# Designs tried in a protein design run: designed miniproteins, single chains. Part 43

Each design is a single chain, and the fold is of that chain. pLDDT is the mean over its residues in the fold that is shown.

## One batch from the design tools (miniprotein)

Design m1565
Fold by ESMFold2-Fast:
Structure m1565 (fold): chain A 70 residues (1-70)
Amino acid sequence: MEKLKKAIEGAAEADIMLGGDPEVARRLAEEGIKAVEEKNAEKLKELARQADEEGLPLLARELMKVAETL
């Protein structure tokens, strides 16, 4: 659980360092962490799609990977 949350946070911060929108990245990461706590794989897949559309590829990939582990 904790490891998955840290992976999502790390991916969001990496995208921010690469020029991603910090407000969008942090919002999607927070929603992703909540989805992990709720074991909601479908919500994680939706958030991964949103992250990809917002130009946050590292967060998108991590959210999808996390969804597959639930």
Scores: mean pLDDT 86

Design m1566
Fold by ESMFold2-Fast:
Structure m1566 (fold): chain A 90 residues (1-90)
Amino acid sequence: MLEELLEELEKWIEKDPNNAASWAGAGLLYYQLGEYEKAIEYFEKALELDPNFEAAPEVLRILAEAYRKLGEFEKAEEAEERARELEKKL
């Protein structure tokens, strides 16, 4: 139910707006709703806040899939390369 999902999104971000996991969780909700452009935006914000957070490799894989849903295959490959680069730092 859209309103309940949006309420959770607001609670997560409001509770800790600088927590990368909160933004990543919100991005996942948008991805599940088929809102791929918003999912990408929220995942990118999560990675800006903390490029090395625990879920970052998984987020980058979902980000790549979101780009594929939009036909942005080169950007999908870039997201996978970001995952590899992140793994080198971890």
Scores: mean pLDDT 78

Design m1567
Fold by ESMFold2-Fast:
Structure m1567 (fold): chain A 104 residues (1-104)
Amino acid sequence: SSTVEKALEYLNEGLAALLDGDYEKAIEYFEKAIELAEEAGDKRLKANALLYLGLAYFKMGDYEKAIEYFERALALLKEAGEEDSEAAKEAEKKLKEAKKKLAE
């Protein structure tokens, strides 16, 4: 759908901003991608956007928010039957890393 296409455009813009170190801009684009993915009912796309949103907060040192978004991404991937996916494995790995950082 055009809604999914627009969500993917925002996801790609967010990834570009994340790579450039512009975490505020990355967060804005990932939030827009999440809204459109939710409108489209695309649980996998929403979960991927939540995972990248968590990564942006992790890179900013906001480990509490990173944990929240990684947990939300994992919950949604499990609902979508994707608990053994590469995205789920990365989210679990990053969740563990973020929890370790918060405990330091």
Scores: mean pLDDT 89

Design m1568
Fold by ESMFold2-Fast:
Structure m1568 (fold): chain A 75 residues (1-75)
Amino acid sequence: MDPAAAHARRALRHLSEATVYKEKGDFEKAREHVEEAIRHLRAAQAAGELTPAEVDSFLEAIARILGVPVEELRR
């Protein structure tokens, strides 16, 4: 595993957990994991672990889980 992608790995883990909780109908837990995924995604972006295209893909996935336009997450 690539240690330089530590923040990206944490963001992916929380995004996966958010998806699982949403599928189970536990929207509160899904939201908690989305908030953690966003925090780690921003850290990964700041550390240069992700390309702009990968950041956009993460934001789109988070926007779908939350049911909001992706533009709301880019601000």
Scores: mean pLDDT 77

Design m1569
Fold by ESMFold2-Fast:
Structure m1569 (fold): chain A 84 residues (1-84)
Amino acid sequence: IEELIEKFRENAEKAVEALRKGDLETAKENLEKAEKALREAAELVRESGDKEAEKRLFEALREALEGLKEVEEEAEKLAEALEK
């Protein structure tokens, strides 16, 4: 379960980095891998009732969401600059 949480985190980070570089193909591939790892980790957390693993999964999700928000904020600033 820990391995799946780490796999989710790694692939989410790679997807965010690819988005920042404008590499949409690599971003899509890593998002798909992250989604699969997330689904498998969530199922194991649900079946095991492991509260520590659940907490780590939510922390990894929060980190991924923060990374995506940063990319969104950068895109918004770029759009505003182009309107000038």
Scores: mean pLDDT 75

Design m1570
Fold by ESMFold2-Fast:
Structure m1570 (fold): chain A 65 residues (1-65)
Amino acid sequence: LEELINSLESEEAKKLVKEAEKAALAGDFDTAQKLLMEALARGLLSPETASAIAKALKEKAEQAA
């Protein structure tokens, strides 16, 4: 997940993904999903990248629990 975030060119995209990660780790997956959908809607992420990040976020949250 950290590698995916660091590969993003947009600082706004990085910020949204990091906020989504914090929400997912806190168990707030609704907020995490909304933040990823906002990045998609604003054109900051491709659907493929957003799917990869969502999968990595879920995996990371499961490992943190």
Scores: mean pLDDT 75

Design m1571
Fold by ESMFold2-Fast:
Structure m1571 (fold): chain A 58 residues (1-58)
Amino acid sequence: DELKKELQKYLAELAALGKTREAEELARRFHEAVKNGDLEKAKEVLEEAKRKAEEARA
């Protein structure tokens, strides 16, 4: 469940920076990927969340 923990960290950062809608969207997409057993898509969503969090820190 390492992917889920890492995602939660980035989603929390995005929400703290006022990007709550984006964080909610990413959370839903990740949940759907996990529900469907699509590990590749789940990793893609995690990478997008990480990228957005890094951009928001700038």
Scores: mean pLDDT 80

Design m1572
Fold by ESMFold2-Fast:
Structure m1572 (fold): chain A 83 residues (1-83)
Amino acid sequence: LLEEAAELFRKAAELLKEVDPELAELAEELAEAAEAGDFERASELGREIGERAEGLDLSDPRVREALLLVGKGMELMREAQGL
């Protein structure tokens, strides 16, 4: 679950590199938090990504795919916590 979540977050970061490099960096940090099992840090990073995503062009398919991957990864993080 944590390794799968980290993989999804890294894939999201790759899609975001050319759209929003700072958001891509947050997604990479989220992958690191997932690998470490740092659920508190992952929750904080997920919130920051969500807030920043409100300013993004949702007509860009890379943005849509990246946000979907982040959402799936966060769901796996919740499952890893037994939630």
Scores: mean pLDDT 80

Design m1573
Fold by ESMFold2-Fast:
Structure m1573 (fold): chain A 50 residues (1-50)
Amino acid sequence: AAAERKAFWAELEALSEELTKTTGEERERLQAQLAAKYAEMKRFEAELAA
């Protein structure tokens, strides 16, 4: 749980970092991927906390 959460957040951080370096369509695609992963993590944390 904690380790998974940490890994999940690390992946989001990495994607976010790449997002700041990319532009155009790749940025848009990474942005969508980041948003999806973020939503997944939020849901995962909510379920874990409940």
Scores: mean pLDDT 76

Design m1574
Fold by ESMFold2-Fast:
Structure m1574 (fold): chain A 75 residues (1-75)
Amino acid sequence: GPNPEKGIEAAEEYKKQGRLLFAAHAYEEAGLSYLEQGKYEEAAEAFRKAADIYESLGLHEKAAELYKKADELLK
């Protein structure tokens, strides 16, 4: 399956390039991959990074959904 660590690297590179929507999507996919692997802390961090970008883009509903998902993983 896809390597979530490589997904984080790709997201950080997209963010550096100002490709914010690509960065958010890559963080979100990395979060899902970490979640599938049972790595809840890493998944939560990835979802929060995606949510921060969506929030900065004015996509408040999508950001709120991902923040909630991250919080539920950490109890």
Scores: mean pLDDT 88

Design m1575
Fold by ESMFold2-Fast:
Structure m1575 (fold): chain A 55 residues (1-55)
Amino acid sequence: SMEVIRRAEDVAVRMINERGLENLDLEELRKELLAVPGVDEELAEQIVRKVEASK
């Protein structure tokens, strides 16, 4: 569970670094998070919400 959370957060950080926070599409972020093995809809939404709050 903790390793899954870390992998999901690593994906979010990588996407922010590649695209920039302002230009990052939250639907694309959600899709990439859900593609991570073990990431469910709830965890993906939690991470997307944190990223959205940082815009």
Scores: mean pLDDT 81

Design m1576
Fold by ESMFold2-Fast:
Structure m1576 (fold): chain A 98 residues (1-98)
Amino acid sequence: KKEELRKKGEEYFVKGEKAFQAGDYETAIKYYELSIKYFEEAGDKRGVAEAYTLLGEAYLKMGEYDKAIESFQKAIDLYPDNERAKKLLEEAEAKKKA
């Protein structure tokens, strides 16, 4: 049961990454949100944190700074030692002030 949910989370995560690399940030966001849903149902906190980090990065690319900040904060709340999410949070906060 949980293995199937985790597999779906990983599938949507990869689809999100491919959309992000193609510059389709709206599609990437939808896939990352689906990835988060399935990782949460699977109890995969690491998967949830990683998906929130990429969700925030997609929002950052779209200029949605408040949503990016919220997403990075959720990733850090799950794993406080997440250096990537912390760096991206600082970048989003700096861009919001510019």
Scores: mean pLDDT 88

Design m1577
Fold by ESMFold2-Fast:
Structure m1577 (fold): chain A 80 residues (1-80)
Amino acid sequence: MEEVAQLASGKAAQEAAARLDLTPAQLAAVGKAAYLLAMGEADEEDVIKLLKDAGLSEEEAREAARIAKEAVEKEKKKAE
């Protein structure tokens, strides 16, 4: 589970960097959001709040949360 969470974290940050113009600190927040989602320690609303606290707009936070969720689902499916 932790290995899946770490892989999803890296994948989410990479995808966000490709699609969104974010600072390195904001990209780290996207990675953390994916990690927390994968570990079951945060839901989608929690990570949207985390991303907004990191300085993303409402629209950017929703898109980044979607990217993080997709990265988590993809890595979990591969781990089965």
Scores: mean pLDDT 82

Design m1578
Fold by ESMFold2-Fast:
Structure m1578 (fold): chain A 69 residues (1-69)
Amino acid sequence: MITKHEVVEALLKKMKEWGKESLTYEEAVEALIEAGLSETTARVAAHELLKAVNSESLTIEQLKALLEQ
């Protein structure tokens, strides 16, 4: 089972590599697949994170805040 911390850390790393300040749902799914997750797991993880931040996109600040929860 992948942890929330691992998902958030993977997204932050990909955002830095891609030079992006925010990720849409589709971009977050792609980032997690590149980090080694299956498409199904990536879709579930991205959906859960977007629901947690109550937004259609994930910013670096929102992802860092999730690590403190």
Scores: mean pLDDT 81

Design m1579
Fold by ESMFold2-Fast:
Structure m1579 (fold): chain A 81 residues (1-81)
Amino acid sequence: SSRALLERLAQEVEDALKRGASPEELAELLEKVAKEVLELQKEEIEKNKSTLSEEELKEIEKKMKEAEEEVKKLVEEIKKK
């Protein structure tokens, strides 16, 4: 879910900050984790596609797109500085 993606990203970022990671390192980490989580969610959806209703599938796709856009905005903000 988009919530699980955001929660994992928050955890990874917090851990990196505790290590003293630079903004550049944080941006790279955020992109890497987001890519991995989105790929896993895509695979999960594909495997369960036949058990999901059209309405449920549409909702999941919308939430994934929203999560992807939020990550892109955050990465751009970090790279900007």
Scores: mean pLDDT 74

Design m1580
Fold by ESMFold2-Fast:
Structure m1580 (fold): chain A 81 residues (1-81)
Amino acid sequence: MGALLLFVLLGVLFFSAAFMEVADGKTDWTPLNLYLSSLYWAVTTVTTVGANFATPAWLSWLAAIYVLAGIGLTGFVLASL
């Protein structure tokens, strides 16, 4: 359980920073709005629901890798119960 929580938390922080730097390089968003959008994006990405945002192609394929890692970790945690 702790490993999954830590993975999700670190993933949110990482993609929050990555989204802020690259996904929309010039915005009029407040730090709060940007953080909440990044958090929402990370959560929907991990849960495989997905969110349709305009993102660079390289960020999209990186997100796909993150989703696969998240699914694998979730399956591993469930198998350990």
Scores: mean pLDDT 59

Design m1581
Fold by ESMFold2-Fast:
Structure m1581 (fold): chain A 73 residues (1-73)
Amino acid sequence: TSVQQAQQHLQQAIDAFKAGDYETAIQHADEAARLGRDDPELQARALALRGNAELELGNDEEASKLFQQASQV
């Protein structure tokens, strides 16, 4: 299912983030949010993780928008 695929991408995003690979974390978090659109909790987690990765890359404005989006799902 799309939710199962979203969970796999979220795990890959978490693993990439822990490894310091923020660009890869963003790619997987974005895919998790796209595939997990029917699961608000998963979508919120994916958006928050992408926000943290953007923050690590110095993209403070983008991170702020993503955290706001995560709080609204």
Scores: mean pLDDT 86

Design m1582
Fold by ESMFold2-Fast:
Structure m1582 (fold): chain A 58 residues (1-58)
Amino acid sequence: KEELKEEMLKLIGEILDIIGDIFEAEREGASEEELEELRKKLEEKRKKLKEISKELDA
């Protein structure tokens, strides 16, 4: 289960990167379409993180 812990940490890093991308996109006046794509990626990563958390608790 060590591999799952590593994957979880990696996902947390990816989530932080996407949050940074959203922040930068908003600052630069990106289109609503672009912001929705970034939010969609964030939600996908959050769902994956939740699934790995379940696996670790099994």
Scores: mean pLDDT 80

Design m1583
Fold by ESMFold2-Fast:
Order: C-alpha cells, then sequence, then structure tokens
Structure m1583 (fold): chain A 62 residues (1-62)
C-alpha cells in the first residue's frame, strides 16, 4: 500500500517513484524536522512550492 501511494504521489507530482517513496517514509516518522526536509525535497523535485506539495500530499493521503 505504501508503494502504491508512492506511485500515485509520483505520478501526481511528476517525480520519480523513489523520491515519492522516500518522502512518504519520512512523513510516517512524525518527526517535524524530517517532515520539513521531505516536503522541501518533494517541492524541489516537482518544481512546486512547499505549500502546494503539502496540500497535494494531504489530499491524496486522506
Amino acid sequence: SLEERARRLAERLGVSPETALAALRALRTGDPVIERVAYRELARAAGLSVEEVRRIAEELLA
């Protein structure tokens, strides 16, 4: 299920599945520092703002 969520996130953001999977694993830790870094890396890879990536991830993972 995590791998499938990562694939959907990767397709939605236009990033590699590996990048999306790493981000989802980081978000599952609940560590705020790790979460901030994960969102910044996703935003950089996607060419979007951190706020846009966070919104998309939250919508998709709901």
Scores: mean pLDDT 83

Design m1584
Fold by ESMFold2-Fast:
Structure m1584 (fold): chain A 62 residues (1-62)
Amino acid sequence: MKGLEEQAKLVYEALKEAGIEIDYETALRMVRLAVEQRATLDEIAEALGISKETLEKIRKAI
């Protein structure tokens, strides 16, 4: 799990810099869905209850 934790930390920091209010646990779940299930960003947003506006900010931050 170290590789996923490192990726989650990078995603968390990128979202924080973009002003997106997501905790580390949510960032870790996003990375897990993307890596384990090859989920699209839209699928991840639906699964985690992320708004369309927040999804657009995430898309720009990544």
Scores: mean pLDDT 76

Design m1585
Fold by ESMFold2-Fast:
Structure m1585 (fold): chain A 105 residues (1-105)
Amino acid sequence: IEETVERLRELARRMGLSELELLGLLLAFAEDPSTLDVFVARAPEADREAAEELRELLLSLSRAQVLEIIERVLEEARRRGLLDEEAVAAVRARLAAIRARDAAA
């Protein structure tokens, strides 16, 4: 999982995505997998290869692995002071909703 998190961060850095933008993309993907198709289609030509690699990597993961990765990215963003406690609580609420939906499916 740590190797996967670092690979995702490497791909995000190649595309110029911030840690918060990566977190937002991962949450959007967990809520709706079609988010990745839109993300790749809208990627600039220079970023297309990295966007496709990111899509393939995320699609290779189980739902549980995706949620664990989001928690690790969230904790790193919190540790770096990129999110205040209100923003952290909002992300955790979204994760709880995703987990509840997945458990009901």
Scores: mean pLDDT 79

Design m1586
Fold by ESMFold2-Fast:
Structure m1586 (fold): chain A 75 residues (1-75)
Amino acid sequence: ARAAELARLRASFDELVAEIMKEAQGLPDEERVEVMRRVAELRNRFDEAIAQGDIPAAREVLEEMRKLLEEVRKR
């Protein structure tokens, strides 16, 4: 069901937010603010995709969130 898939996408997004915020705790304040701003932008795009039922767009945002997590971990 589409509703179950949307729920899984939201859960995955929230898990990625938690992991990014955890990794960002080790960063300087300026870099942490930058990361939080990027997460907020991605959340807006994700929420728009979910509101439209655009599963491919929501998955694309999740992939960008995973890349952000990897970027933060390399810092």
Scores: mean pLDDT 85

Design m1587
Fold by ESMFold2-Fast:
Structure m1587 (fold): chain A 99 residues (1-99)
Amino acid sequence: MTEEDVRAEAEELIRRARAEDPEAFERGYEEGKKLFEELYKKYGNRGVAARAVSSRAILLTLKGAPRAYVMGMLEAAIELGTGTGRTVALATVLVVDDL
């Protein structure tokens, strides 16, 4: 897969998750945003914050959290993250969907 293919697929998966359970998605988005802002305040790095939210999303998926909720968290990491942190969040959407 090309980088453009990864981005397009991640965006489509997020769109579907939001459509399937918009309430769970919104809850995940707000928690992801809150976690991102807390980590950004603590460490001063948006890339680090985005990677940490992505790691949390994987762990929550393995613990049986709703797909839409986890995808909402990753949307927050993608929107607020920068550089490699945003790229990791995009890749994590595909990893979570496959779990």
Scores: mean pLDDT 85

Design m1588
Fold by ESMFold2-Fast:
Structure m1588 (fold): chain A 70 residues (1-70)
Amino acid sequence: MTEKELQEGAFIVATAVYLSVAKRTEDKEVLEESLEKLERIYKEAEELGLEEAAEFAREAAEEIREKLEE
């Protein structure tokens, strides 16, 4: 396993954890915190060229934003 593969896997797992928490809560503070974490993961993954991790984080962040709106 390369460092790039390990980093991408770590970002994917972190995204899945925050998304799972967000899907199971109605607490707006938890949703906002999870969104902030996912936006940071997206930015870092994009800067590192981790396309799969970046796309997953982007989709997860969009899902949380939709839940925060209604």
Scores: mean pLDDT 82

Design m1589
Fold by ESMFold2-Fast:
Structure m1589 (fold): chain A 65 residues (1-65)
Amino acid sequence: MLEEVKKLLEELIDAYEAGDESRVTELVQRLIELAPKLTEEERDFVSRVLSLIAQGKLEEARKLI
């Protein structure tokens, strides 16, 4: 599960860098669908990465994945 989430987060960072709004929306929806299947620790990890993306710290986000 975590590896699937990491791949989605990597694709999300790529979509943000490319300015692909449609792709960002698609990937966020896929992450929401996976959230109930994640442990608390995995959800915390996702939240940390998403926080960095929201702050525009895409390089730092990539380093966590």
Scores: mean pLDDT 82

Design m1590
Fold by ESMFold2-Fast:
Structure m1590 (fold): chain A 102 residues (1-102)
Amino acid sequence: AMDALAAGNYDEAIKQYEEEIKKNPNDAQAYMNLGIAYLAKGEYDKAIEWFEKAIKIDPNNADAYVLLGEAYLKKGDTEKAKEWYQKALEIDPNNEAAKGLL
């Protein structure tokens, strides 16, 4: 499914991750990948919703907070994006993506 995202097959990737979530409803990685697919499609509110679900399952996943910040940045909410990047660094101070965005 990650390869489908890289190839730009977002609708196929979404379908695959939705099936994965039906089989494994605690798969935080599948929720993150759904968020990434919606983010790539420009559906930022849906991306935010899926990243928030991923964080609820795995609250220590710093990358999910980075992606949530990126979705807010794409919506033009730079202050909220910065807050989420700071939270990612509180969870993982070595998160390279969050460091580059602050």
Scores: mean pLDDT 81

Design m1591
Fold by ESMFold2-Fast:
Structure m1591 (fold): chain A 68 residues (1-68)
Amino acid sequence: MENATLLFSVEPKSTDPEEMKKELIEEAKKRGVKIKDVSVFERNGRLIAIAVGEKDGKEVIILGIAPK
């Protein structure tokens, strides 16, 4: 399987899914990550955001979990 490394976690300032996506994209750009995909899910009343991208030729993950 592809080996993806968690690069860093983001603590979202918003509990809105669209704002969480924006926060992850902004952090990825600041860190020089080229984003491939960004997804936000709700699991049991909590928002989880995952961005998958590439940095320095390696696949990386950026994670955001918002409390409700």
Scores: mean pLDDT 73

Design m1592
Fold by ESMFold2-Fast:
Order: C-alpha cells, then structure tokens, then sequence
Structure m1592 (fold): chain A 79 residues (1-79)
C-alpha cells in the first residue's frame, strides 16, 4: 500500500514518529497486514516507545498464533 511504502521511506530517513503513523494507517486499511505491524513495532522501538511496540507485537501474535517470534519479542520489550 502507499502508506506502507511511505512508512519505509520515513523509517530510512530516521523520522520514526511519522513512520509509525504511516504504518498505523496501513493497519487501519488492512488489520491483517502483518508486515505493517512488524515495521510499526520497529519504528516505535526506534522512537523509544517500547511499551507501545510490545502491544503491537502482541496484536501481531494474535493474528498469527503460530508466530512464536512475535510473542517472544513482545515479552522481551516489557522486560
């Protein structure tokens, strides 16, 4: 989606807050877009918003219950 590509460009420019917003909009359009959740979590981590990143990873794990990586990543961020 255009929002996803915009998020990638913003992430590359280290504009983490704006990248997170772009990925949030991509998720609003397609709530099953797992790649957008992954990059939203990355952008939030880079912005220092660790608790919000953990919540995103938890939602991603709910969408794909077989994704043990997402569950473990969320757990690590909460520490």
Amino acid sequence: TPEYREGLELLNRRRYEEAARAFERAIEQDPTYLEAYELLALALVQAGRYEEAARVLEKMAELDPDDAGARRAAERLRR
Scores: mean pLDDT 80

Design m1593
Fold by ESMFold2-Fast:
Structure m1593 (fold): chain A 72 residues (1-72)
Amino acid sequence: SLEELLEEIRKILEEAGVPQEEIDKIIELLRKGDFEGAERLLTRLYLEGRISVEQANRIGRLMREIEKELKK
Protein backbone atom coordinates (compact mmCIF):
# COMPACT_ATOMS: atom_id res chain seq x y z
CA SER A 1 0.00 0.00 0.00
CA LEU A 2 1.00 3.66 -0.34
CA GLU A 3 1.11 4.13 3.46
CA GLU A 4 3.43 1.10 3.93
CA LEU A 5 5.84 2.47 1.27
CA LEU A 6 5.80 5.96 2.84
CA GLU A 7 6.39 4.43 6.31
CA GLU A 8 9.45 2.52 4.99
CA ILE A 9 10.94 5.78 3.63
CA ARG A 10 10.17 7.48 6.99
CA LYS A 11 12.04 4.73 8.85
CA ILE A 12 15.12 5.05 6.60
CA LEU A 13 15.22 8.84 7.14
CA GLU A 14 14.66 8.48 10.92
CA GLU A 15 17.55 5.95 11.10
CA ALA A 16 19.71 8.53 9.27
CA GLY A 17 18.84 11.14 11.95
CA VAL A 18 16.87 13.45 9.63
CA PRO A 19 14.61 15.84 11.66
CA GLN A 20 10.90 14.95 11.72
CA GLU A 21 9.92 18.29 10.06
CA GLU A 22 12.10 17.49 7.02
CA ILE A 23 10.81 13.88 6.88
CA ASP A 24 7.19 15.09 6.99
CA LYS A 25 7.87 17.50 4.09
CA ILE A 26 9.36 14.71 1.94
CA ILE A 27 6.46 12.34 2.77
CA GLU A 28 3.90 15.09 1.92
CA LEU A 29 5.57 15.71 -1.47
CA LEU A 30 5.58 11.96 -2.26
CA ARG A 31 1.91 11.60 -1.22
CA LYS A 32 1.02 14.44 -3.65
CA GLY A 33 3.07 12.85 -6.46
CA ASP A 34 5.63 15.70 -6.45
CA PHE A 35 8.57 13.39 -7.16
CA GLU A 36 10.74 16.27 -8.46
CA GLY A 37 10.28 18.16 -5.17
CA ALA A 38 11.01 15.04 -3.10
CA GLU A 39 14.10 14.22 -5.23
CA ARG A 40 15.47 17.77 -4.73
CA LEU A 41 15.21 17.44 -0.91
CA LEU A 42 16.65 13.89 -0.93
CA THR A 43 19.55 14.97 -3.19
CA ARG A 44 20.33 17.80 -0.72
CA LEU A 45 20.39 15.29 2.18
CA TYR A 46 22.75 13.03 0.20
CA LEU A 47 25.09 15.90 -0.79
CA GLU A 48 25.18 17.05 2.88
CA GLY A 49 26.26 13.50 3.88
CA ARG A 50 23.07 13.00 5.94
CA ILE A 51 22.01 9.84 4.06
CA SER A 52 24.29 7.15 2.61
CA VAL A 53 24.35 5.92 -1.02
CA GLU A 54 22.72 2.67 0.22
CA GLN A 55 19.91 4.63 1.92
CA ALA A 56 19.48 6.82 -1.20
CA ASN A 57 19.23 3.69 -3.41
CA ARG A 58 16.64 2.09 -1.07
CA ILE A 59 14.56 5.29 -1.09
CA GLY A 60 14.82 5.47 -4.92
CA ARG A 61 13.40 1.93 -5.24
CA LEU A 62 10.54 2.78 -2.83
CA MET A 63 9.78 6.00 -4.77
CA ARG A 64 9.33 3.96 -7.99
CA GLU A 65 6.83 1.70 -6.16
CA ILE A 66 4.99 4.78 -4.81
CA GLU A 67 4.74 6.18 -8.37
CA LYS A 68 3.14 2.89 -9.52
CA GLU A 69 0.72 2.96 -6.56
CA LEU A 70 -0.38 6.58 -7.29
CA LYS A 71 -1.01 5.74 -11.01
CA LYS A 72 -3.57 3.05 -10.08
Scores: mean pLDDT 86

Design m1594
Fold by ESMFold2-Fast:
Structure m1594 (fold): chain A 97 residues (1-97)
Amino acid sequence: SAAHAERLRALADEIEATARRLEALDPETAALMRAAAENLRRAAEALEAGDERSAAAHLTAAALLLMAAVLEAKDPEARAAAEAQLRRVTAAMKEMT
């Protein structure tokens, strides 16, 4: 739905803003967060096109990238941010079933 697509774009924007803030502290984790945000935007585009399979694939990719961000995070704030982002993406996935 349009509401789900808008929510995914809002999540992507928040993740991107967090990545920019953390870039100087943990650039590798910030890069993984940006990749997750890009996949959330692609998931939103797929939902608007009615392509639920492509949307699910991009959401799964975003979740896996955020899981990698949690595992790779060197800075505790970056790790906590990635964990919070992963929980939000997982919650959004459940609401679309």
Scores: mean pLDDT 88

Design m1595
Fold by ESMFold2-Fast:
Structure m1595 (fold): chain A 72 residues (1-72)
Amino acid sequence: SALDNIRALGEKGDPAAVPALIRELSSPDPEVRRAAAEALGKIGDPRARPALERALSDPDPEVRAAARRALE
């Protein structure tokens, strides 16, 4: 599933996955957006910062929390 793939990309920590994960932050599914924010936080690539800052305004509180943790 998309969710399993996103989690696997975060665990692998590959910066090549960053553009794909940034796209997933715009998913209609809040679980997918949360997983993408968590994966981007694990990778720690600063290219994700602008997209994660937008996710701080996400309607889902768990997505906002994941984005806050990813930006620390």
Scores: mean pLDDT 87

Design m1596
Fold by ESMFold2-Fast:
Structure m1596 (fold): chain A 86 residues (1-86)
Amino acid sequence: SHLPPLTPELARAIAEAVRKGLSPEEITKLLHERGLIPESTRVLAASVIENKETGEKFLLVVLENDAGEVAIFDVTSLAPEEVEKI
């Protein structure tokens, strides 16, 4: 199947895991255990970008599936409060 959609629940779980300092592999395991992404899908990267002038933070996550399809999600769009805590 194609990559999963970004939902508020998925966005919050990713932001919380990144705040706790989990690696992409650990985030993948957590999301599989919670049923938030298919077993065929993994977190390839998660990156926090900060605007140095405003202090505003963005969390970008890269998901990849077994077919080699890649999606880049702006987690901040659905979980801004959780991203701010990173």
Scores: mean pLDDT 86

Design m1597
Fold by ESMFold2-Fast:
Structure m1597 (fold): chain A 80 residues (1-80)
Amino acid sequence: NPSARESGELLQRLLNQPSLEEQVELAAERLGLSPEAVEAVRDALENNRPLDYNGSPEEREKAQQALSLIVTAEELRKSS
């Protein structure tokens, strides 16, 4: 798991992205997601569903972390 500081930094940068697509791209770059994991995160976000990804445990953990941070950023944006 990324440290609290690393998660907070990524969350702040996600909040500054102009679109959901750019948030996904930034999270994928920072967490080292595979293209398949990126598609799973995008699908979960677009359909407001839990992550559905059949990768390795490590890749699933990274994808879930990306999804959780992006969802948190979107909820914080709605509260502004």
Scores: mean pLDDT 78

Design m1598
Fold by ESMFold2-Fast:
Structure m1598 (fold): chain A 55 residues (1-55)
Amino acid sequence: SPRDRLLQEALREAKKAVEEYLKEHGEDVPEAELSRLMQERFQEALARLRAEAAA
């Protein structure tokens, strides 16, 4: 469905952002911090993609 597509795209973007964050800050970033970042980036990406899909 279109909604499933947006979820997959948001997940992809969030994962990419976390990977880049790890490259910048290194392997010692706390897992709790990475989990929070993933959640925040996922919600941001999903909101943006939903707005784009409505245009």
Scores: mean pLDDT 81

Design m1599
Fold by ESMFold2-Fast:
Structure m1599 (fold): chain A 59 residues (1-59)
Amino acid sequence: MDKTLEAIKKDIQETYNLDLSGKKPEEVGEELLKAGFDEEIVEGIFSLLESAKEKLKKE
């Protein structure tokens, strides 16, 4: 199984200087909104994370 979800979270952390470690995709969306991102951008990112989460089924 690929670490795609981890890679996406890490890219967001590095690009926007956010702490997303241990966050679920839904929680990542909340942090992005608090950081001042537009809802459309957050929805796009959330969709990617949700897709990766479905494939991984870690929990």
Scores: mean pLDDT 65

Design m1600
Fold by ESMFold2-Fast:
Structure m1600 (fold): chain A 60 residues (1-60)
Amino acid sequence: DEEVEKALREALNRLLAAGASLEEAVTLMAQWYRETKDLSVEEAVKAIEERTEEAIRRLA
């Protein structure tokens, strides 16, 4: 899903900007992709955005 892949790319960039390592950020992208695979595109994008915000808060 193009929209889900776009959300994951945006999440990756945001995590890297917040100080996550590339390895950690890529691992999270793969995990969130697997965990949202059975969701609708809208639900998957929302879940990825919420998880990204939570991960950034933990990095601060």
Scores: mean pLDDT 83

Design m1601
Fold by ESMFold2-Fast:
Structure m1601 (fold): chain A 58 residues (1-58)
Amino acid sequence: MEPSPEEKLASLVRQYYQALLAGDEERAAQLKEEAESLGETGRRAVRTVESHLANRRA
């Protein structure tokens, strides 16, 4: 019933990706901070999203 930390992180990462695609910098910044507050795993997930976007958009 309670989302696991991994499920919460996955949801945040997906929302972060959507915010970046929408050009919503304000929301993206909030989601990035929340994901990073989950620790090492969150920071890694944010970097993965950024790498994927750079690889596709480049």
Scores: mean pLDDT 77

